Designed miniproteins, single chains. Designs and how they scored, part 34

Each design is a single chain, and the fold is of that chain. pLDDT is the mean over its residues in the fold that is shown.

## One batch from the design tools (miniprotein)

Design m1226
Fold by ESMFold2-Fast:
Structure m1226 (fold): chain A 68 residues (1-68)
Amino acid sequence: MEVSLEEIERALTRLVIEGLISAEQAEKIGKALKAKGEKVSLEDVRKIALESGASEEAAERLVELLKK
């Protein structure tokens, strides 16, 4: 499944509000995902979140928020 950058940005904002990641981590993850292109797979989202310093819990929550 592929997700749009707009969906990713909304999900990252939600994670910051929930306290699972910092605003700085959200910016880092968003920038890395934008570098992948307009559409990104859920596997790439999870991998980049973890590589960007997010916890396993935050990465799982991000993937769940991006599932329709």
Scores: mean pLDDT 79

Design m1227
Fold by ESMFold2-Fast:
Structure m1227 (fold): chain A 81 residues (1-81)
Amino acid sequence: MEEARARAEELVKEGEELYKEKKYKEAGEKYVKAGEIYEFELKDLERALENYGKAAKAYLLAEDYESHAEVLEKIKKIEEE
């Protein structure tokens, strides 16, 4: 459990650094991976939604509308539970 949380937190930090460097697509990918760890391994839906939200913003800035739409579907599925 702590190992999964540490991996998710490291991915968030990597995403934040990539976002600051304006590598928005790569930042979005890191945030999605962190969100998936929170959702599926940690069952922490609040933190999963937070990280998917960060990924959605990053993909929008990257003009990666396909990945943006995919992340919005992940958010919708959690919110419909």
Scores: mean pLDDT 86

Design m1228
Fold by ESMFold2-Fast:
Structure m1228 (fold): chain A 86 residues (1-86)
Amino acid sequence: MTLIMVFKNPTPEEIEELKKVAEELKAEGKEVTIQIDGDTVVLVIKNITPQQAIGQALSAIGLKLEGKEVTIQWDGDTLNITIDTS
C-alpha cells in the first residue's frame, strides 16, 4: 500500500527533520519521495504499513498529535494523512 503525508505550513526546522526521515526510510529500503511546494511538504511512502510510517515520521520530527489538526482519508490502497503544523 501507499502512504501519502501532507504537512501544511511546516517550519524550516520541521522541513529538515522530514528530509531526514525520508532519507532514513530510503536507507531501510522503502520507496520514498519527498516534495516541497511552497508552504506544503508531501511525503510519499510505498510498500509500507501506515502505522510504521506514521510512528517513525512523527517520532523523528518530534510532532505530537496533541493540539495539531490531523485529517485521515482512505482511498483504495492509499492512506492520505494531512497534518497542519501551524
Scores: mean pLDDT 70

Design m1229
Fold by ESMFold2-Fast:
Structure m1229 (fold): chain A 86 residues (1-86)
Amino acid sequence: MYETVKNYYKKKAESYLEKARELLDQARRDIETGKLSKEEVIRLYEEAAGYAIEASIYANFAGDTELSKEARKLAEEAQALADRVK
């Protein structure tokens, strides 16, 4: 049961981290094509940062310190990208 709970949190962390990366890729493509406004780009980056924060929290619940660090780094990078656009 305990191992099952850790695996559940690890899968949740990986899922949220993947979603954060997908949003960052989407924002990059939309910036390149000029289709989004500045405000819409900021929202995508902030949403990506939010998913990365969720991933870090679930990684900590899973006891996966490396995944937690990776997710936290992605959250910081996404927030920095949002701040750069402002």
Scores: mean pLDDT 82

Design m1230
Fold by ESMFold2-Fast:
Structure m1230 (fold): chain A 92 residues (1-92)
Amino acid sequence: MIAELIREGAITATSAGILATAAEIEGDDSDRASARGLIEEVRRIARELRELGALDDALSLYEMALRVAKRLGDEEMARELEEEIRRIREEQ
C-alpha cells in the first residue's frame, strides 16, 4: 500500500511529533497559546499534503490535530478543524 510508504515519510513523522508535544501540555494554563501554535504548524503541513494530493495523509493529520484541540478545550480551533476535515472528505 502506498499509504505505508507515506507513513514512513519525514513530514508525517514530524507532524506526529509536534502533535504529541502539544498533547503533553495539559496542566499549564499559560501553555494553551504554545499548544495552539503547534496545532497551527500541523495544519499548515496538512494543507500542503492536501495541495500535493495526499488527501488521506492530510485527513489523518487534521483528525489528530482535532483530538488535541478538543483535549485543550479550544472549541474554536476544533470547529475550524472539523470544517477542514469535512471539506477533504467531500474531495474523496
Scores: mean pLDDT 69

Design m1231
Fold by ESMFold2-Fast:
Structure m1231 (fold): chain A 88 residues (1-88)
Amino acid sequence: GPLEAARAALERARAALAAGRGLEAAEHAVRAAGAAVAAAEGDALLPAIGYTIGAIGALVEALITGDTLAAGRAAVEYAQGALDAALA
């Protein structure tokens, strides 16, 4: 389901960061956040969307600045926030 998809994508994002692949990490983090939004219900939906917008912003920043590791880390933190919001 969406929660399992979110967790799997977040694990892929963290693995990419550990391997020094910041852009790939940001891409997986955006997928994780989107899956967390799909899992979110009721009052959890708007916070999960907010965190997902943050993850997308981090990915866009990586593409503009080329600072992909910092952006990948930020995207992973936003994706974790989206998942945590969906689970509350």
Scores: mean pLDDT 88

Design m1232
Fold by ESMFold2-Fast:
Structure m1232 (fold): chain A 60 residues (1-60)
Amino acid sequence: SEEEELKKKILELREEYFKLLDELDEAIENNAPQEEIDKIKEKIKKIEKEGQELQNKLLS
């Protein structure tokens, strides 16, 4: 069903989201350049937006 497809996509985004949070933590711990940290934060924001859009579609 379309709901099952949406739930699968949400799970995939959730997995990517937590992976990016781990990458962010690692970058901060290793004193990575600010540009690298900012890029990870940009990716996190993109996933948050995509997740919100999918959640809104699921709830509609």
Scores: mean pLDDT 85

Design m1233
Fold by ESMFold2-Fast:
Structure m1233 (fold): chain A 70 residues (1-70)
Amino acid sequence: DDEAALAAAEARGQAYVEINKLASEAIDALADKDYEKAEKLIEEIAKIAGMDEETKALLRKSLEYTASRR
């Protein structure tokens, strides 16, 4: 019941922290024009978040836009 909900929230919290860390690293890699590193980081985020290819493409565009604005 509440214990299962708490465990699920904790797992989501841990995934969120990891995704934010990977997103920051991906933005830095894109700003540094290290596209190979950025793609690996984006793929890892997609894996953790269970993103399909369309959502992953939107994430890539969002991170590229953020990196372009420094």
Scores: mean pLDDT 79

Design m1234
Fold by ESMFold2-Fast:
Structure m1234 (fold): chain A 61 residues (1-61)
Amino acid sequence: SEEEVERITKVIVVHAQDRVAAGADPAALSEAYRKGSDEAEKQGLKTVAEAFRRAAEALDA
């Protein structure tokens, strides 16, 4: 559901912001989330796939 996608995306983005603050590369995190989205889609996990895709887009902005 859209509500689940939004909740998962928010959790991922908050965690990503914490990791960037700790010295993680935003570009590497974005790439990892895109790969996670592709993998989730292959497994039929559409909600998780969409959440990872949105999180990657947020890090690219």
Scores: mean pLDDT 83

Design m1235
Fold by ESMFold2-Fast:
Structure m1235 (fold): chain A 81 residues (1-81)
Amino acid sequence: MKSQEEIAEEIVKKLESKTVSDMIDAENKIKAKELSEQDIVKIVKELVERKNYTGAQLVYTAAKEAGASDETLKEIEEILK
């Protein structure tokens, strides 16, 4: 099984490729709930540091659809401002 850190790195890499297929794969990995909410926040921070705001927004939407807590969603919204 892949570690949560390896899954997080794969998500960042897929969103950095900016292809539709890789973005769909990243969304599906987030929705599979294999990542902690803290790892999701870390991915959003990494994408914002890379100036990948489209990827960061996709992670936010996928996390919300996966049922992330209101506290986690609020933290992500503050990062995206």
Scores: mean pLDDT 80

Design m1236
Fold by ESMFold2-Fast:
Structure m1236 (fold): chain A 76 residues (1-76)
Amino acid sequence: EEEKLEKIKKIETEFNKLAQEAIDRLRDVDPEAAGRIGYLALEAFKEMRKHRDDLSKVEEIYKRFKEEIDRIIAEV
């Protein structure tokens, strides 16, 4: 239980870092893309919060939203 929560917290921290770095890089280049990433990050955290006791589900959510963010970055 404790170990699963620590792993989930690490995933949330890594995702937040990834989202903030992407927003910072794109803010001056493509503000619309930066805004989309901000919205996706908020939605991802809401979804991860609902599934905090399910590590595999949190990993699935992280992967899905990371792929979407990577896709936005690739389009800039």
Scores: mean pLDDT 81

Design m1238
Fold by ESMFold2-Fast:
Structure m1238 (fold): chain A 69 residues (1-69)
Amino acid sequence: SEELLKKLNELGRELRRLAEEARKKGIDEAVEIAEKADRESTLAVVQGKYEEAIEIVEKAIKEIKELLK
């Protein structure tokens, strides 16, 4: 759905922003979480599983935010 794709694009921008912050702070674990989420969500999108892709990215964002505290 177009609405799901829009939400996924917004979440993808937040994931990239957090990955850059993690890189600047030297938190390699957070960078690895972001890179894994990017790969797994891309695969889900290719398979038409937009809700699964959103869940993958949202979970990664939550985990990265906890590591950046």
Scores: mean pLDDT 89

Design m1239
Fold by ESMFold2-Fast:
Structure m1239 (fold): chain A 88 residues (1-88)
Amino acid sequence: FNRGNVYFNLGDYIGAIKEYKKAIELDPNFAEAHYQLGRAYKSQADLVEDPESKLHLYEEAIKAYKKAIELKPNFAEAHDELAKAYEK
């Protein structure tokens, strides 16, 4: 999880995705890791120009945010990011 945050802050969203997936593998109920995974997918989607790749990354972000909300229903940040992802 900590390495995922370092990669995200450096703008390496692919590296962040890998590390957040590892954190989820170790603790599948870690709502914050699912939320951060969604943020990394969305940030990577904003960098790609191909519409199909962009759509796929936004779909993965939406799934991750929904999982974060499922695990923590009052996760305000996840609700906000999910709403923003649907606006794209």
Scores: mean pLDDT 79

Design m1240
Fold by ESMFold2-Fast:
Structure m1240 (fold): chain A 61 residues (1-61)
Amino acid sequence: VEESERLVQEGVELLERGRELEEQARQAEARGDLETAERLRRESQELFERGSRLVQEASEL
């Protein structure tokens, strides 16, 4: 089903962006920029949540 394929692609893209922000958060933490690290980790968590939801939705189709 094309719809499930699109949901998986969107979900994977969000998960990949989340991983990028998590890496940036770790780099910020290493620099002692804890405020930026916390913000980036929060944004990463939101992307993981949305991405996981889309992938799960696709698996239920």
Scores: mean pLDDT 83

Design m1241
Fold by ESMFold2-Fast:
Structure m1241 (fold): chain A 69 residues (1-69)
Amino acid sequence: SMEDEALEAVDKASEAGRKGDSEKAKEYAEKAAELGASPFSLRTAAETAKKAGNEEGYKAMEEAAKKSE
């Protein structure tokens, strides 16, 4: 389902963000937003990137969350 695909994309964005892969974090976060991921889920993923020191990934995922509103 689109909900399952959105959740998978959020998980992948979170992992990429945590690892410092800002390009993949952006790609998966944008895909998750397109699939209907909640702003809350995307912002939670963004926070994991921020905590890992990936400010670029954090910003990209926050922008995706804004688009999902």
Scores: mean pLDDT 84

Design m1242
Fold by ESMFold2-Fast:
Structure m1242 (fold): chain A 73 residues (1-73)
Amino acid sequence: SKEEKIEELKKRIEELDKKIEEIRKKLEELKEKYKKGELSKEEYSKEVRELVLEEAGLVTERMLLYLEIKELE
C-alpha cells in the first residue's frame, strides 16, 4: 500500500541519517588529527574530500527519498 511504501522510505531515511552522522564524526576526528600534526596536509585534504563527497551523495539520496514521500502524501 501507499502507507507501507511511505513507512519503508522513512526507515531508509533513518538509515541514511545514521550514515551521515558517522561521516560527520569521521570528519571531526580527521580535523583533530590534522590539528595535532598526525596527518599531512595532503592526507587530510584527500580524506576530507572523500568523506565530503560521500556525505553529499547520502544527503542527495535523503532529499530524493523525502521528495518521494511528499509526492505519495
Scores: mean pLDDT 89

Design m1243
Fold by ESMFold2-Fast:
Structure m1243 (fold): chain A 61 residues (1-61)
Amino acid sequence: SPIYEKIREELESHRDVLSEEEREAIFSSIKTVIDSGYLSGEEALESTRFMVRTLARRRAE
């Protein structure tokens, strides 16, 4: 799915800040939310971007 590729790309763009284990855990959680129909793919991507960028900012401090 193109949306899952975009989510993986967002996580991989922060590989210097997020460990492989963290990236896989986040991806699995987001995939579950999409598969459950609770969020659309676009909403899930927006939430992932917000969360990952917030974590990256905090860890850069």
Scores: mean pLDDT 81

Design m1244
Fold by ESMFold2-Fast:
Structure m1244 (fold): chain A 70 residues (1-70)
Amino acid sequence: MREEELERKIREARELIGQLVALGLLDSAQEAVALVNEAERAKREGNYDLAERLVEQAIRLAREAIAAAA
């Protein structure tokens, strides 16, 4: 179901945010947190398309920041 997939992506984004914090990438962590919070809000409003787009943006941002720091 779309909700279960969305919740899995939100968990992935939160795990990546934890990695950003551990690496000291605080600006990227803050931006990713804001995107995840907006995705959670969109999900509560029933806007699953927006929620998915926002959480995927958070995941991409976090992965790119981690890769650039390596």
Scores: mean pLDDT 86

Design m1246
Fold by ESMFold2-Fast:
Structure m1246 (fold): chain A 78 residues (1-78)
Amino acid sequence: VERALELLRRAEELARQAAAAYDAGDYAEAAALMREAARLAREGLRLLVEAGLLSEEELERGVAILEGLAAKLAALAA
């Protein structure tokens, strides 16, 4: 699961960068960073599902929150 934890750490860092971009008023950058965070989180959580540590439903719920936030940020950038 070392690869899963590395992907999740990278997703967390990107989510923090997205928050900083949002605070700076750069909604396009915030949306892009949050979208990338969601992608890495999906990959990392999938590895945890394969290892039997999470359910598919837990993965889908977690990633949906990040994807939903990315979509809202993209709408603000438009």
Scores: mean pLDDT 85

Design m1247
Fold by ESMFold2-Fast:
Structure m1247 (fold): chain A 73 residues (1-73)
Amino acid sequence: SKASDLAEQAEKALKEGNLHEALRLIRQGMAYDPTSEKVIEVLRKLRDEAEKKGNVALAQTAEFLLKMAEEKK
């Protein structure tokens, strides 16, 4: 699916350390399917990676998006 493809691209951006690009890509994935397990998985990884790097604002944004995705299930 397009959501899964965008989530895979976001995961690649995370592995490269590009958290901002990962957020941009995962938001696009959420627009296609916010209930996608791959989208939810990558949102959790983005939150955790942002927390590890001390990016509080990005971690909070990822957590908020994750809660929105979970509410739609």
Scores: mean pLDDT 84

Design m1248
Fold by ESMFold2-Fast:
Structure m1248 (fold): chain A 55 residues (1-55)
Amino acid sequence: DLEINLDPTTGQATITGGDVTITLEDGTVISGSGPITFDSSKVLSATASKIPTLV
């Protein structure tokens, strides 16, 4: 299962549970499986191999 966690202290977001690709506004691309941490305020786009279910 894909999980997104936001650190309220730093504003960093961490995605776990699937393969993801994150593109930041400065053109940085972060990709991989397992925990990926990034600045949530600077995300341009995000793609995951698993469908995120939000309720």
Scores: mean pLDDT 67

Design m1249
Fold by ESMFold2-Fast:
Structure m1249 (fold): chain A 62 residues (1-62)
Amino acid sequence: SAEEKRREALRLGMEGALLYSQGKYREAAEKFREAARIYEELGELESAKRLYENAEKALKLA
């Protein structure tokens, strides 16, 4: 369901944030991209854009 997908995207985004705080920037970027893809599938383009931007920022620090 859309609700289950939104919960999974939220979980992945939180995992990405945790990894980022630990300096694991490549792993953080992977989680942010996975979350962004789910938001795109849901048509939540603003959330997807924000997470892709977070992934790009993480990769610049990797």
Scores: mean pLDDT 90

Design m1250
Fold by ESMFold2-Fast:
Structure m1250 (fold): chain A 84 residues (1-84)
Amino acid sequence: DEKIKQYEKIIKENPDNPTAYMNLGLAYYEKGDYEKAIEAFEKAIKVGTPRQQANAYEALSKIYEKMGDKEKAEEYRRKAEQVR
């Protein structure tokens, strides 16, 4: 995927770029690679602002919901609300 390669290149040049991790996570999500999407969103949370953390938590909630993990979906939804 061309998008994934572009975001990986940005991350190699600046490994603390939360926007690149968010975009990488969304690209993996679109591809259906939920495991790699989760990893990318977790990285975005570690280096991001509160707003970016909230967006990443919402994305994680949606992924876990799609995977059928209601417990983790609710946990991350709650975390997104708390950061706002």
Scores: mean pLDDT 84

Design m1251
Fold by ESMFold2-Fast:
Structure m1251 (fold): chain A 65 residues (1-65)
Amino acid sequence: DEEKRKRELAQKAVEKAIELGAIAVIVDGEVSFLVRSEDKELAEEVERLARELREAGIRASVALI
């Protein structure tokens, strides 16, 4: 089931981002990551996670706060 696989992939990415210290939420099938603008290394890692999700056909965005 492609939809189930995408949901599981999104949930794993959210868990990983939270473990790394970012805020991550899923709303209406979109994964949103929030990272403090001062935390450049975390921002790069989270941008990589978002790119991987987008390449898998999952809507994902990163915002710096």
Scores: mean pLDDT 83

Design m1252
Fold by ESMFold2-Fast:
Structure m1252 (fold): chain A 70 residues (1-70)
Amino acid sequence: MSPKEKVEEFLSQERTEENLKKLAEYLSKERPEVKKLLEELLEAVKNKDIDKIHESLAKLIDLLEEILEE
């Protein structure tokens, strides 16, 4: 499965902590820059910091759109 197809699959599903972890593991191998943002997002989720979750998600969405355009 291509990175584009994998990302579209995850974006169409309800957000769960398990799905975020699986996506983080996959993208960490493909894009080092995404790894850092996903680590920040997972830390924010663990701390239940809603503001940080929104900030990290906005940056992550921008990178995911770049991957989907490939």
Scores: mean pLDDT 69

Design m1253
Fold by ESMFold2-Fast:
Structure m1253 (fold): chain A 66 residues (1-66)
Amino acid sequence: TKHQVEQAEKAKKAAEEAAKNKDESRLQAALDALERLYKALKETGDKEATEKAEKLLKEAKEAAKK
């Protein structure tokens, strides 16, 4: 669980970096990875980890818009 949250943090940073570099392919890959982690955490029923992953996914999507 904590390891998956750490992976989500790394995916968020990768998405932010890809957005800054206008690298659409890397941005999509990072967002896909983060979404998969969020879905996996929802299935475990770990509310704390799921909420953290959801927040990271939201922040990554916001970075992609700017």
Scores: mean pLDDT 77

Design m1254
Fold by ESMFold2-Fast:
Structure m1254 (fold): chain A 67 residues (1-67)
Amino acid sequence: MSRQELIDWLMREFGLSREEAENLVDGLEKLIADGFSDEVIVAYLQLQFPHLSREQAEEIVERVKKI
C-alpha cells in the first residue's frame, strides 16, 4: 500500500482532513520505527480517536506497516 492510498483511505473512512491524516501516519510511522508494540500503537490511536474500536485501530496499524 502507498502512503497516499492510506491517507486517502483515512480521509474517506474516518472523515479526517488531509493534514490530520498525514500527521497521524507520521506519528504511527515514528512509533513503529521506535519499536513500540502493536498494543501500544493501538492504545495511542484510541487515545487520539476515542470512538475507534480496537478492530479499526488494529486495521490502521496493519495498513501503516505495509507502506
Scores: mean pLDDT 81

Design m1255
Fold by ESMFold2-Fast:
Structure m1255 (fold): chain A 65 residues (1-65)
Amino acid sequence: LKELEERAEAFAKAAADLALELGEVKIVDPITGEEIVLKKDSEEKIEEAAKKAAEELKKKIKEML
């Protein structure tokens, strides 16, 4: 369980880093299939979006178990 949460955090961080470099990245939530779009509006917004995505993924993982 904890390992899955750590992977979700690592994934969100990697996506945020990629968005900062490329200006936009789309990631698909493997659990819900929802498409999450990270756009380079500002560094702060990208970081906030990544944290929100990680939190949402962790919550869904916990709710399924």
Scores: mean pLDDT 64

Design m1256
Fold by ESMFold2-Fast:
Structure m1256 (fold): chain A 65 residues (1-65)
Amino acid sequence: EKAANEAVEKIKKSSDGFEALKHIREVLEKASDEEVELIAKKLSEEFGSEVTAEELREAVEAFAG
């Protein structure tokens, strides 16, 4: 939970989408699937819209090319 909260804060405070995707990528590489789902849920609550773990993975892959 604490690592998920820290990741959400870094994403929220990112100056642009590139910085946000960098933090999301680090989470996807180091965190468990459950942790990624928790981060997606917390982002949904923060922004008032549904964000899924799959959408986070897609965004990182799209950015990589």
Scores: mean pLDDT 73

Design m1257
Fold by ESMFold2-Fast:
Structure m1257 (fold): chain A 75 residues (1-75)
Amino acid sequence: SSIAEGLASKDPEEVEIAESFALAEAQVLLLAGDYEGAIELLERSIEAAESVDSPEAKEAARRLRERLEEARRRL
């Protein structure tokens, strides 16, 4: 997926854009009541961000984990 590719990018701007899309899509899914879909998206996004060793990817993974914990609380 373009989100996973962006989060694993060496370009900090691509990581930031991909994080924004992942968070926006997760929020849409949560508002629609698709908690399982939101969890799956967030888990895949975290995995992609954690596949690279960069400060931007680590920060993205941290914010994505906060959203994942919120989604899991609603399930």
Scores: mean pLDDT 83

Design m1258
Fold by ESMFold2-Fast:
Structure m1258 (fold): chain A 75 residues (1-75)
Amino acid sequence: MKEELLEKLEELREKADEEFAKIIDEVIRLIKENSEKLSIDELEAIFLGVYIAYEEKDLKLMKEILERLKKKLEE
């Protein structure tokens, strides 16, 4: 389950423009480093948010998702 979501994120990173790819790569890194702190539901929510931001070409939304993830992991 977690591996499938990470694989989908990595595929998205590969086809994304450099700006989006950098943010997706950071999201993947944080998930891998903090997998024990994140539930499957939280991982699915993160993936859906990143996917929507990518499809809408909404760089601001993708940055907000990364910032929310960072803050959650600091708690």
Scores: mean pLDDT 81

Design m1259
Fold by ESMFold2-Fast:
Structure m1259 (fold): chain A 60 residues (1-60)
Amino acid sequence: TRNQRIDQLQQSVDGLRQTQDRVVQQLLSQGRPDEADQVRQQSDQTVDQLQRRIDDLRRS
């Protein structure tokens, strides 16, 4: 169902945020702030794409 797909996408968002936060923290501890910023930007873009997909499913 549409709701099942939305739930799956939401779980993907939650998992991605958790994983990316760990990666960012590790990069910062290694003195790699530019790479940490790149990961944050990529994470935000991916989350935005998934949220738009969720919104599209809700409207369709």
Scores: mean pLDDT 82

Design m1260
Fold by ESMFold2-Fast:
Structure m1260 (fold): chain A 68 residues (1-68)
Amino acid sequence: MSREELEKEVRLALTVMNAALYEKSGDYEKAAQYYREAADIARELGRTDLASFYEQKAKELEEKAKEK
């Protein structure tokens, strides 16, 4: 991998870790933000299936965040 690709892979891993942590704590708004960021990074890496997965996850969490 190029250095650019390696840096993006590391950013993806950290972003997903933060997303999962916020999801587990019930902070659905922040979790959704991090999953959207993860989807963008995955798309930049050409990992389209993974990008779609995180994008769908973010949408689900955005819906949960609207519930009191």
Scores: mean pLDDT 83

Design m1261
Fold by ESMFold2-Fast:
Structure m1261 (fold): chain A 58 residues (1-58)
Amino acid sequence: SMEEKRRLIEAAYLSFAPPSLPREVRLRLVRQALEKNGESVDEETLEEVVEEVERRLA
């Protein structure tokens, strides 16, 4: 489901994309991690979830 996909993106972002890296690098690492595990991720959903997580952590 879309909800499950969004949760996977958030978990990958928090696990594999440290805040010390540039945002573009963090987005690429999340996409690569999900794709290597058989998950298909569209750019729009990835960006939306990352923005939501960043707002919650600010």
Scores: mean pLDDT 77

Design m1262
Fold by ESMFold2-Fast:
Structure m1262 (fold): chain A 68 residues (1-68)
Amino acid sequence: SEKKRKLRELILRLIGLKLRKIGLEFELELLEPYKDDPEVAKKIEELQKEIEEIEKEIEEIEKEIEEL
């Protein structure tokens, strides 16, 4: 079934994105005590932007799954 194939692809992509987000959130937590360092602050900002992009991708995939 075409729908089942697409659903599997979307679910696997969703799992990958959610796992990546968890990893980035963990990295943010490890960096938080050092946020007063300007170099660390820049890395935190970059990680936050990457998390926001992943959240948007997750939302789009979840909408695609709902519309299948």
Scores: mean pLDDT 89

Design m1263
Fold by ESMFold2-Fast:
Structure m1263 (fold): chain A 57 residues (1-57)
Amino acid sequence: SAEHEALVAETRRLIAEARARGAPEADIAGVEKALAVGEQTGDLVILRAARAEARRL
């Protein structure tokens, strides 16, 4: 869905920005794991949670 694609794209962008500013790799890995689960299941609740975690990086 368009929402699925947008959530994945925004979460990936936020992860890249966090990595560029030196956020801890352990925190980034946690968000990447949540994103992977959301992508595999297609669960928008998990994807929205992953984006929220990425925003806190």
Scores: mean pLDDT 88

